# Designed miniproteins, single chains, continued (5), part 83

Each design is a single chain, and the fold is of that chain. pLDDT is the mean over its residues in the fold that is shown.

## One batch from the design tools (miniprotein)

Design m18881
Fold by ESMFold2-Fast:
Structure m18881 (fold): chain A 79 residues (1-79)
Amino acid sequence: MKEIEELMRRLDELLLQTNERIQKKDYEGALELIDEAIRTVEEIIRKAREAGDETTLAGAERTLAHLDKLRAWVEEQLK
């Protein structure tokens, strides 16, 4: 579906920007981008379920789990 493709492109852009912020040690900026990426993945999950796209759903759920771990790691860097 076109909407899922647009969300996936946005997610890729957010992940690239997040990695750039982490490399610059801008952990506060990285955290904001991770939160936006999580919202984007949750939207992809919802749309994939509506479409019956099990492959996209499984991939998005794995990405969400990765983002949750990354968020926790970034929060530790801010302490």
Scores: mean pLDDT 86

Design m18882
Fold by ESMFold2-Fast:
Structure m18882 (fold): chain A 95 residues (1-95)
Amino acid sequence: TDEAKKHLEEAREHLERALEAARRGDIEGAREHLEEAERHVDLAAKSGKISTDDHIEIMSSLNRARSALERGDTEGAIEALEEAIRKIDEVLKKL
């Protein structure tokens, strides 16, 4: 649905902002944007238009980013955020 696509596009925008924050060493800013992205991914999944496998893959990347930020691993966070953006882009092409 347009609703699922809208939520994934919002998640992608928040992940880009999280990536910018992480690149600046702003761990709290990156975490806040990551939390918003997680919320939008959940809303997209609840629409029933995202496959369970795609939802799990996106959430796995987001969980890795969150764990890296919690450890102060900025490089690991950047890698996981870039992976999450790529996964969302793949799912958006199917909608």
Scores: mean pLDDT 88

Design m18883
Fold by ESMFold2-Fast:
Structure m18883 (fold): chain A 55 residues (1-55)
Amino acid sequence: GACSAKEKAIGKEILLIMMTNDLSVPKAAKTVKEKFGLDLTAEEAGKAIFCHLSA
């Protein structure tokens, strides 16, 4: 499916958190949810990361 600008931005932020803090996708998704108030599942987080990387 098509990737939105919002999905790409979320994916970039999750990937940055993973790289900076050496976290898995589920842990990075939880950190983004707690820090930025985003309601993301691990599956949605993975899709957002894919959208960022495949752009």
Scores: mean pLDDT 73

Design m18884
Fold by ESMFold2-Fast:
Structure m18884 (fold): chain A 100 residues (1-100)
Amino acid sequence: MSEETKKAIELLEEAKERLIEALKNNASDEELQKIVAEEIQRFHEEIKDEEMLSIVQSAIKEMYEIILEGKRNNVPLEEVIKKIEETLKKAKEALKKLGE
């Protein structure tokens, strides 16, 4: 695996953990949106590959939508986290395949 791929995966995993921690602490939609915006900015600064950047941006946006939908529909926290983990797994597989 390339160092670029490892960096993209590490940044995405850190972003996912930050979103889950905020969710567990009952963060507002505004606070969650701020976290997503800050992490997308970090991806732009750290990831030079446009395809990898697209994958990690799409993944974090999907995680954010999962959280917002979960909050609106009173979905159990464990189910929301499971969907976020599935999104991360899919993104990691895409990043690894791209980095081959």
Scores: mean pLDDT 86

Design m18885
Fold by ESMFold2-Fast:
Structure m18885 (fold): chain A 65 residues (1-65)
Amino acid sequence: STSLAALGIRAIGLMLELPEFVKVEISGDTIKVYVKEMTPETKEALKKLEEEAARIGAKFEVVVE
């Protein structure tokens, strides 16, 4: 959906600003974010993305590598 694509673009923007972000995958109604470490800044960014995902009815998943 357009909303899910927009959320994906925001997640990519965060990857460029936060070195802990590795990649973002979008599949169907799911957005999956990969991070190296869960820093305070990363936690805050992920919380905002999760809230936006919930608002549009998308599934949000986080992987720590």
Scores: mean pLDDT 78

Design m18886
Fold by ESMFold2-Fast:
Structure m18886 (fold): chain A 110 residues (1-110)
Amino acid sequence: MEAELWVETPRPAVAGDTLPVEAVADGRVVATGTLTLTSLGSRPGDPATGRLELRNVSDEDVTIPPTTLVVPTPAGLARLPVDQPITVPAGGSVTRDLSGTVVDPRALRG
C-alpha cells in the first residue's frame, strides 16, 4: 500500500536528535520509526544529513513515494529529500540515509 511519511518535531531539532516518524495510509499508521539527524549546519545553505529507520507494523508491503522531510532547526528548516520510493516489506524494516540542506523558510540563502 502507499503511505505518507510524517516526522514529529515537538521542538526545533539539533544534530544528534532522534525524531519519531510514522507512515500513514488511509488514516492508519502502517509503519513507525525514527529520523536521526546525523549532521546539521549552523546556517541556511549548510548541509543536513539524517538516517531514516522504518518498521512496517502492517501485514502488507508499504511504499512511500518520493517526498521531502522538513525538520525545524534553530538555523532554519532542514530539508531532507527522499528522491526514490521506499518499500518496507510486510513486518520488515528499512534504513535510508538522507542528505539535504538547511533552508531559510522565508528565502533561499546561500
Scores: mean pLDDT 83

Design m18887
Fold by ESMFold2-Fast:
Formats: sequence, C-alpha cells, structure tokens
Structure m18887 (fold): chain A 62 residues (1-62)
Amino acid sequence: SEEELRKQRLQRHVDILLADIEKENPERAKELHERYQKMSLEEAYAFAEDELVRLQKERAKK
C-alpha cells in the first residue's frame, strides 16, 4: 500500500543517519537504533531530517 511505501521511505532516512554514525562508533549507533525503535517513525524521521540538514550545513562551513 501507499502507506507502507511511506514507512519504508521514513526508515531509509533513519538508516542513513545510523549508517554514518556506525562508521565512527558502532556502540553509539546501536544505542540510537534502540532509541529510534521506541520512537514513532514520524518522530524518528523528523529527528533524522533535522540532523541531516544540520550535518550538511556544517560540512558547507569552512
């Protein structure tokens, strides 16, 4: 269903952030994964979206 596709897209956004963190610290990534599983997908998505924007903005700064 369309709703299932939306949930998959939300999960991908969360996975992107977790993958980035896992490269630096697998233990921290595991903690965040557990936290996100206890949150709603909407909450996890909003947080991940904000973090992605923040990271991109920081990388743009010299």
Scores: mean pLDDT 69

Design m18888
Fold by ESMFold2-Fast:
Structure m18888 (fold): chain A 130 residues (1-130)
Amino acid sequence: MKVYKYTITFTFKDGRKEVIEIELTIEGSKVTMKITNKNTGEEYEIEVENAPSSLRELERVAMEKFIEQLIKEGKVSEEEAKEFVELLLRRLGDDPVVIAAAMFLAVEEKLSMEELLERIESIEVEGEVE
């Protein structure tokens, strides 16, 4: 079993900080992703069966399933989710963990992704394994 823990800290231009924690638990081909906003206590849990063996591809699949869950719960429309992911890929790069954290924060704050990115001063990512 491998456990990857990521702490993503968003610092806003007004000095406010939001901390998103992502935990990936890997057991064979099964992966559980838990995403938590440490400031609000809101949590999501996503299960991926037949997960890719590559960590990057696994993180991408978990991110995609998380976004599907947000759409299913009416937190974001399918069109908005697609626009948000495309914007994040363009501005922040292809880190699925950062994209998932930014999407979660935008939904929680009830901001468009453009509004969220305009308010953010910095993003810090810390990761640990096991």
Scores: mean pLDDT 81

Design m18889
Fold by ESMFold2-Fast:
Structure m18889 (fold): chain A 91 residues (1-91)
Amino acid sequence: SEKEFNRVLALGLASVTMLYLYLYLNPDIPVEVAIEKAKKSLDSLKPELEKLPQEQREKIADTIVAEIEREPLVPQEVKDEVKKYLEELKK
């Protein structure tokens, strides 16, 4: 449903926003810790995405990837790990 799609999309975008805020408040954090933080944020999204049709899962994953790719505060290594994780969720 449109409501469920919008809810899961909002949850995903909120997760990346929280990651941005965490990195902004913790600029000296090691990349490995930032990657771990990103994975934990996305783990809560996985069961919600799995409830959606394939096309909707792909659209949400692509939207989240596009959003994180535009954020200069996120290290490239974190962006690459998020992209890998979301590509697996599209299956």
Scores: mean pLDDT 81

Design m18890
Fold by ESMFold2-Fast:
Formats: sequence, structure tokens, C-alpha cells
Structure m18890 (fold): chain A 107 residues (1-107)
Amino acid sequence: GPVAEELERIKQEIDEIKKLMDENPEEGVQRARKLKEEYQKKIDEFEEAERSPEGMAKLQKKIDELGKKIGNKELAREYVEALRDLYKSAAKTFEELIKEGERKLKE
């Protein structure tokens, strides 16, 4: 499903950054910072949507449209919530990789 596909993509991105950190820590840090920023932006979009009635309505419309496409509105809502949690975990993982890479660059 969409969450499993997103999880696999994030896992591949993490594995690629880990390999890059070993081969070229400077480039690895730069790429990890970019990915962290991209996932943080996705998280911020969810948080902004939840802070306003208009944002909540737009989010609900997206959930409803996904629910129609997959035939289950409740599962669509669970998918959106799971994506937010995945994005938070991704941003945290890339932050830790940045710290490890910066440590290597200072040695």
C-alpha cells in the first residue's frame, strides 16, 4: 500500500546516505540536510493544516479522495496519520546522520 511504498523509499534513502557518509562525509551531510529539510516541510504542512479550520477541511478532502481511490475512508485516514509518523521518524534519522557526519568531518 502507499505507506509501505513510502517506508521502502525512506529506507532506501537512509541506506544511500549511510553509504555516502562512509565514502564522502561532506557530500553525505549536505544530502542528509536536504532530505531532513524536505521531510520537515512535509511535517510542517500537516501541522499547519491541523491549526486552522480551513487547513483541516483541505486535509479531510484529501483523505476523502484517497478513501474513494482505495475504497476505504478509515484506512485512508490511518494512511495519512502513518505518513506523518514516518516523516517525523525520517527527519529524526537524517538529523542523527548529520551529527555523525559532522563528527567525522571535525576529526
Scores: mean pLDDT 80

Design m18891
Fold by ESMFold2-Fast:
Structure m18891 (fold): chain A 102 residues (1-102)
Amino acid sequence: MAKKIVTITEELKKTVDAGELDIAEGVIQLHASTYITSLKSGGIDAPESIELFRQAIDLAQQGDLYGAIRLLSKGMTTLYETEGKLSKKESEEAEKKSEEII
């Protein structure tokens, strides 16, 4: 899971750095909305992750793509930690690596 979060963060940053801003915005919104929908349809109680994903969408719409990528990666780390798929240390490492990429 940590490697997946880092890979998504790297790919999104590369898209933004290439000037493909509309594509980056669309991909951020698609990822965040897909997570929100999956959590709601699955009956999973992850309010902190859902709020981070909503904030990522809001920042992307405002043109703050790097801020949106930060919140998207944090939402993913928080979710996977809540689901027991990442330890607290792995979540902190993934968040740190995402910050270093952005």
Scores: mean pLDDT 81

Design m18892
Fold by ESMFold2-Fast:
Structure m18892 (fold): chain A 75 residues (1-75)
Amino acid sequence: MTPEQQRQVDELSEYGDKLVKELKEAGVSEEQIQQVRQTILQSISYALDTGDIEKAKKEMEKAAKEALKKQEEEK
């Protein structure tokens, strides 16, 4: 990886970790959290391929919101 790509990975990984922490604190199931983690990794890969950090962050946020919604629906 280039130094620029490494910085992007670090930024997105930190962002994803914050989202996962929020989901855990909200009581989202471990199964749903694992799905969000998978999307985070895919979004990081996408950002490395395209350089589009903003789109990667939006995909991560979308996955987190979907996990919260599924948690509500699975009650």
Scores: mean pLDDT 78

Design m18893
Fold by ESMFold2-Fast:
Structure m18893 (fold): chain A 75 residues (1-75)
Amino acid sequence: MLQEYEEQMKKLAEELPLSLPMQEVLEIVSKKLGVEELPGLVAEGAALARAGEPDEKLEELAERIKELVEENAKK
């Protein structure tokens, strides 16, 4: 499971031109694999980046991922 997420993140990083917010999202996912909602949020971030959405939306997504990671660490 965790290794599978890491493989998907590596493929995503290779295929997409990454903005700074998206790079931060991938770094968080790489460090905190195992949060069930992360694959869906990363896919959402990739879709936003491909659509050329403004950086603010990627920052909002990164903040949601950080909150989930912090919540998971509390357990």
Scores: mean pLDDT 60

Design m18894
Fold by ESMFold2-Fast:
Structure m18894 (fold): chain A 106 residues (1-106)
Amino acid sequence: KVERKRKLVLRVLLDMNSIIVIIEREFEEKGVSDREILEYYAKRLGLSLEEILNSDDIDILRMIFSAEFGIDKSILTDEDVLELERLLSESYFEAERYLKELKEKA
C-alpha cells in the first residue's frame, strides 16, 4: 500500500517538475524506503504523511494539485482531479490552463 501510494505521488510530481527525476534517482541509489520517500514528498508539498497514507488515490491527487497550484480543495471535483491528471501527463501548460479556468469560475 505504501509502495503504491509512493508510485502515484512520484508519477504526478514527475509530470509537474523534471527535477524530481534527479531526486528519485538519488533515493533509489541510496536504498531509501518507500515510506521515507513519501514523507519527503509530503514535506515538499506541505502535506502530512498520515494524510497521504489515510487517503484514497483521488484525494491524494486533489491534495497535491491543491498544494502545487494554490487552489482550494473544495473547488476540485473528482472529475476535475482526473482531468488534471490526464492533462499533466500530456502538457503542464494545458493543466495550468484548466486550473486557471477553474479559479475564474469559483
Scores: mean pLDDT 80

Design m18895
Fold by ESMFold2-Fast:
Structure m18895 (fold): chain A 100 residues (1-100)
Amino acid sequence: HMTTASGTLTVKVEGEGEKEVTVRATSIGNPPATVDVTAENKKTGEKKSVTVPAGQSASLTMKVKAGDEIVVTATATGNPARAVVSVFVDGELVAGKAIG
């Protein structure tokens, strides 16, 4: 029986000017889960999504501006349903969450 586990991270982009947000998700567990990740810029409405295959890592990248709010939602599907999600701004880790 497959289960799901979900998590949400909200990041307010600090500083000045144009920034790059990178979201990295890693599928974990035994057997490993599939992970669906969506990042949305709440100011612009831009959305990007990536599906992480079981046992792998994947990243997505968005160009944003300081003051923008980025909402990252990740859903792991499996048994166990487990993942780790990290959010970087200009290469600096600003948020992370373990799911499941």
Scores: mean pLDDT 86

Design m18896
Fold by ESMFold2-Fast:
Structure m18896 (fold): chain A 58 residues (1-58)
Amino acid sequence: KYEEAEKKIKELTKLANEYASKMGAASMAGDKEQAEEYKKRMQEYLAKMKEVAREEAA
């Protein structure tokens, strides 16, 4: 159970980092709309990590 939660957190962290990189690239390209979309997706993955951590703590 806890090992599975750690794997999920690592996967969500990789996804958040990937979208952070895409956000940076979009910002440099001047694509503000894409940068905002990637930022929202990054925040969603961060929120999911917090939920997984809470469920394992409960």
Scores: mean pLDDT 79

Design m18897
Fold by ESMFold2-Fast:
Structure m18897 (fold): chain A 63 residues (1-63)
Amino acid sequence: SRRAAREAAGRAWAAAASAERQAVIREIAETLRGLGDTLDRLLEQARRGGRLPPPGTKLPLNL
């Protein structure tokens, strides 16, 4: 019946949407981890140099 077909489609959509959300969450988590590692490296370089980056220094967006 049309109703059973719509209910099955709704369940398939919800399952697909959940899988897509999980994939996006993993990608965001990996990106944030990479940014964290970059920030830690920059902070350690500043400490080793005995100075902080100059005012207005931006994060490296192309590295």
Scores: mean pLDDT 69

Design m18898
Fold by ESMFold2-Fast:
Structure m18898 (fold): chain A 117 residues (1-117)
Amino acid sequence: MDAEIAARAEELLAEETERLRRALREGNVAAAVASMIRIVSIRWISGLEPTPEELAARAELLIDTAEKLLSKGTESDIKKAVEFAKRAEELAEKAGDEELKKRARELLKKAEEKLKE
């Protein structure tokens, strides 16, 4: 029973991670947030740890959000972009995604430079 529940939870998490990635590719933030809520709920109920693939998708969502905040250009938005870029770097590192980590670092540097202006 427990093994069957775990297997089904892993299957649902893979499906939701793909939905999250699709929403991110489409720029659909509402759909991405909805997928994240479902992922967190499934993990909470099943007790499963986040996968590297899920952590990478979460990092991509934070990078996309930080880029949009930087485009708005208010001091408050730039400060939020710095925090989101830092979190994205941490998640990318845990995911083992070196390219995504590099993107987060470059975004963080750009956001910090704007904050100093």
Scores: mean pLDDT 80

Design m18899
Fold by ESMFold2-Fast:
Structure m18899 (fold): chain A 58 residues (1-58)
Amino acid sequence: MAAARAAADVAVAVVEAEYRHSSPEDLLRGLENAARALPEARELILERGRQLVAEREA
């Protein structure tokens, strides 16, 4: 699913940029909103999002 992966990568990059200085909880909210807006890319956004939240918590 190349198109879904590309959409997920763009969505995650945008959310990460918007929430760069935000808490892990706010970043997670942004990622969940992006996943809701892009149902086809939902699982890819959430998988990548879990990794980013873990990195920010560490």
Scores: mean pLDDT 78

Design m18900
Fold by ESMFold2-Fast:
Structure m18900 (fold): chain A 82 residues (1-82)
Amino acid sequence: MYLAVVIGEAEDEEKAREAAEAAKEAALATPGVLDVQVIVKGNTGTVLARAEDREAAREAARAMKEAAEKKGVKADGIVLEV
C-alpha cells in the first residue's frame, strides 16, 4: 500500500483550504486511490491520499500538486510505501 503526501503554503488560511479541497477532489478522481485526508493549519495545507499501488500514488501526487498550483499555491509531493 502507498501514501501520496502533498504539502503547500498559501497566502492565507482561506486560500490554503481552497487549494487543499481542490487537491482532495483531484486525488479522489484518481483510479486506485482508497481514501484522502486533509489537514489545514494556518496557511499550510497537507493532503494525504492512500493508494492501492505505486502508480496510483504517483498519479495522485501529480494530480494533487497540479490542483493546488492551479489555485496559486506552490506544493511539494512525495510518495511513500506503507
Scores: mean pLDDT 86

Design m18901
Fold by ESMFold2-Fast:
Structure m18901 (fold): chain A 74 residues (1-74)
Amino acid sequence: MEAAKEKLRQLIEEGASGADVASYASELTDNSELREALGELADRGLVEEALEVFELLEAGKEEEALALAREVLA
């Protein structure tokens, strides 16, 4: 699933809105809080943090992904 991570990086680097990133994430997870958090990270320009949250999500570690996103956005 490296291709999905690379697509997320490209979207953020090309200046996609948080709404666009959240929409992309809706294809990857049904967790609306995670989708909104990924969008917010992108809107803040926190590219590496967004990618780390995404890597945890791809690894099936949704609770860890959500915890990291909450800490970064606090």
Scores: mean pLDDT 76

Design m18902
Fold by ESMFold2-Fast:
Structure m18902 (fold): chain A 61 residues (1-61)
Amino acid sequence: SALEEFLLSVPGVGEALVQKIIDAGITSLEELREAIENGDLGMLGFPGSTVLAILEALKKV
């Protein structure tokens, strides 16, 4: 999927973290952006550096 391909392109994001995001109900780039804005990735145990890397990569899409 476009979401999985995007996430795997982000430094520090592996298949296990991608699956964790999908299992949390995040299935699109729009939902991923909303989850970051709401702090949901931090609540799922993602380090702030990883969340920032995902956010910066989303700005390029």
Scores: mean pLDDT 81

Design m18903
Fold by ESMFold2-Fast:
Structure m18903 (fold): chain A 87 residues (1-87)
Amino acid sequence: MAEQEAQLKADIERNLSKARELVDKAREMLAKGAPPEEVETYAALAIIVASVTRLSLPKLSPEDAARYQKEIDEIIDEATRVAEEAR
């Protein structure tokens, strides 16, 4: 149980880190004046990674699930904002 929970949390944290990197890349592209399509692509990928990560939350304790859910919502909100700013 402990190793399985640790691995699941590690996988979630890795996926959230990747999603944040995609949001940061979308912001960098936006700041450089990249085409809206390119910015929207990185933002969309961040939303997909975060949304897929959400599917693992029911396997966690309620406290851990709530914490990661908040991080997922923040990532999706930030990615959506960056995509809208590109338009």
Scores: mean pLDDT 84

Design m18904
Fold by ESMFold2-Fast:
Parts: structure tokens; C-alpha cells; sequence
Structure m18904 (fold): chain A 63 residues (1-63)
């Protein structure tokens, strides 16, 4: 699947986490779903966890 291809490219260092999120969003995933998927795959866990926290903080800031 395209999702598996994106995760493989990310795992191999062919694309950045930011680019992987963008491509996953193009497939219809939300930012949260994309970040969670990458985190569950065990890729760049510290960075992805920080990005998820930043996203959650951004959501709270608009409430």
C-alpha cells in the first residue's frame, strides 16, 4: 500500500518525518492519525512524540 511505502521510505531515511506526514495527509489521514501511525511504527519516536505534543498544544490554543 502507499502507506507502507511511505513508512518504508521514512524508515530508510529517504524522506523526513514532515514529508511523511504530508504524504499521509494526501492519502486522507489527519495530522494526528499520521503522527500516531509513525509513532506506532517506532520511527523517530522522540521527534514524533514532540510533534504530537505540539499538535495537541495547537489544538488547545484554538479552543
Amino acid sequence: SEIDEILEQLRNGEISVTEAIRRLQELGLSTEEALQLILDAGIETERVRQMLQDFEAGVRAVL
Scores: mean pLDDT 79

Design m18905
Fold by ESMFold2-Fast:
Structure m18905 (fold): chain A 67 residues (1-67)
Amino acid sequence: GELDELYAELKKLNPELAEKLKELIEKQDFDSADRLLVRQYLAGKISEETLKLAGELIKKAKELIEK
């Protein structure tokens, strides 16, 4: 599915971030997932490409799990 494809693409760019986001998404802790993503980006630890992919993953997971 689209969620699995987004996860696979993120894992290619940043496997550690992908794993941490997956853990938070499985707990349905979307606020912590968003905060982690923003903190990593502001710290210069992830690229804009990684930020966009991770943001789409969180958004898609939220749409599929919370509905």
Scores: mean pLDDT 83

Design m18906
Fold by ESMFold2-Fast:
Structure m18906 (fold): chain A 76 residues (1-76)
Amino acid sequence: DPEEKIAELRELADKRSSEVSQKLVEALQSEDPRVREGAIEILRELRRRKEGNLSAALLYLKESEDPELREAYREL
């Protein structure tokens, strides 16, 4: 369920969990575009707040062959 997966990511982000970066990478690898979009939005919010270690998720976006994911990286 995309909504449940996005809700779990948001809860981890709100709790400032050390697992949030790894869970964001997993969500960005999802075959469901709704999960990927949700992960990008949470990553954008966390970067705007300067919260958490986002290096793994940012590296994944930067090195992605998916034009949509690379565009998200450029907009961060």
Scores: mean pLDDT 77

Design m18907
Fold by ESMFold2-Fast:
Structure m18907 (fold): chain A 73 residues (1-73)
Amino acid sequence: LEELAQTDINKAVEIGITQLKIYIDNKDYVGAYKIAELLSKWGYSEEVALIAGEQVDKDPSAASALMGALGKA
């Protein structure tokens, strides 16, 4: 994914957001955290924050993991 970001950032972000949603749906909060941290590192922290906001009512654990990743980045 990081190698893809060096050649095509738009495609890397698209794949990253898709993978993030898959991890959230599967309750893999460690995976969600890692992808959110990577997206935030690439400058897409606003998108991660929006997804975290959507998760507050649906999956508070996912929201917590995403907000943790944003705070670290």
Scores: mean pLDDT 78

Design m18908
Fold by ESMFold2-Fast:
Structure m18908 (fold): chain A 61 residues (1-61)
Amino acid sequence: MDEKIKEVIARGRKLNILDLGYALAHALWVLENPEVYSEETIERAKKLYEELTAKFKELEG
């Protein structure tokens, strides 16, 4: 799982609605455990979290 999380964040792939929930949880995990990830991965996770949060707000209305 962690390897896949790093790969998704590092690639900066576009995520569809089906993957938003998983990606959000994974981004939060990286942000919760920054000590085990690189600065680059953490920054990508922050960006991903912000984008996913915006997408979730879009889905609310």
Scores: mean pLDDT 66

Design m18909
Fold by ESMFold2-Fast:
Structure m18909 (fold): chain A 80 residues (1-80)
Amino acid sequence: SHMEEELAEKLVEIIKKYSKSGNLEKLREEIIRLLKENGFSEEQAKEIADEIISNIDIISKLSDDELKEYIKDLIKIFSN
């Protein structure tokens, strides 16, 4: 959906920005904030953020398109 596409694009931008700076605490905060603004519960947002952070070394090596698809898959898993 358009909402899932836009959310995934914004998450890619945040991940790229904060993984480059090494500020994983700020990355986690911004992911949780963005997900909550898009209708996710506190618990769902934390689970998605923690999954992204735990895999940051792997996902930081992905292309923007690959990272976007990874995020879209996570959203599907945690939104149902």
Scores: mean pLDDT 85

Design m18910
Fold by ESMFold2-Fast:
Structure m18910 (fold): chain A 93 residues (1-93)
Amino acid sequence: MIEKTNTVTKTVRLPANPSPVGISATAEVEVKGLDKVKVTATGTARAPGSPEQTLTATFEAEPSDVVKATANALVTVPQDREIEVTATATVKS
């Protein structure tokens, strides 16, 4: 099997906030040169004291397409911290 993966991590330092804060990151993978493929887009968000959030979508793409994976997280920041949001796009033939 041919597999192409691109991962983008966005790190944001947030001050303490009583309200949840939205954070997002987007990863793109070019699927050119592959036959019709199954695409899995996975977004993962990690914050201290919060469970890891993961969203996954699967679809078929043509070989010339660029596929995007967008990770969205809604995190509570009780203390000043760095928050990581990782978006991964994986293409399998």
Scores: mean pLDDT 62

Design m18911
Fold by ESMFold2-Fast:
Structure m18911 (fold): chain A 92 residues (1-92)
Amino acid sequence: MDEVVERLREAVAAGDAPEALALAVALALNLPIDHPAVQLKLEEYRRMLEDPKEKALLEAQLRVLGELIERGELDPVTITRALVEAEAEFRK
């Protein structure tokens, strides 16, 4: 868990939205980063960067993850809720 959290901080600082979001999924589901479900999400997020509209969504979710890191609120429920709310607001 601590290693995943540290990698999440580094990914957010680097602006690496696909890596940061895949790590957030790993934390939310309590899965290791090398789990197939997490790796499939990483590839999905990387493909989303090819589309300007989906890239903007990833950037919005990355900003929300940065706010959670600053508040120290990296529990599974808080991560899941924040990402779902960010997507819902973006798609309005």
Scores: mean pLDDT 82

Design m18912
Fold by ESMFold2-Fast:
Structure m18912 (fold): chain A 81 residues (1-81)
Amino acid sequence: MELPEVDPSMPDSVLRGLLAGEVAYLESIRDQLSPEEQALLDEMRAVLERLEAGEISAAEAMRRAQEIARQLNELRKQREA
């Protein structure tokens, strides 16, 4: 799965669900990930945990998650090249 572009009008519960789904998918294939991709997965999980704890806003979590997803996709493309 890939993290979709999140609208600021999207409820926090929907954003949390999307982020949790992406983290769960990546965890299911953790053994197929490079160490760099695993580090980004761990960062995405930390963003989800901070969002669930109320330490960051949904908008901030969205920005961080999208940046991490972009980096994961770029690393995957470079590894397949």
Scores: mean pLDDT 74

Design m18913
Fold by ESMFold2-Fast:
Structure m18913 (fold): chain A 86 residues (1-86)
Amino acid sequence: SDQELLDIFDVNSTNPIAKLLRIRLGIPSDVPLSENLVLRQGCSKKYGLDKVLNAVLEIYKEVTGQTPSPETQSQIRSKLKTACKV
């Protein structure tokens, strides 16, 4: 579900799909996305935010077989922008 994708921003989430997505993205389960240096470095480069968003969406599709709604994609983009300090 779209909520499983949104749960990747919650370090306290017990959702197994969210935990698997965090692992596939290379994000430690106990570290907030806002403190992930690899994610922040990716976002600091020209087009980095869209590149990170596309990677998140592709991994979600591989794990669940589903594409999130455009509304959820927009929400993910906003949360990534906040996490990247951009």
Scores: mean pLDDT 65

Design m18914
Fold by ESMFold2-Fast:
Structure m18914 (fold): chain A 91 residues (1-91)
Amino acid sequence: SEKQAEANKLIDEAIKYTEEALKKAREVDPRLAPLFEQALKMLKKGRETGPEELEKAANIIGAGAHSAPEEVRELFEKARDYAKKAAELLK
């Protein structure tokens, strides 16, 4: 479906920003890594299982972004927003 193809592009962007932010977060606050690694797994699973898993991933990323160092917060916020848009499109 056209919606699924568009959602997959948004999921790919969410994954990309989460991976980039996670790499930087490991250098500045490694305690955040397990949370974002869990969210990354949920984003990848959400590509197969649909909007519920993507919404869960977005919520975890959003909560983590609030606690994240300023240097990586914007990247996590972008990842959250892409995941939310993908979930909304698939509802």
Scores: mean pLDDT 83

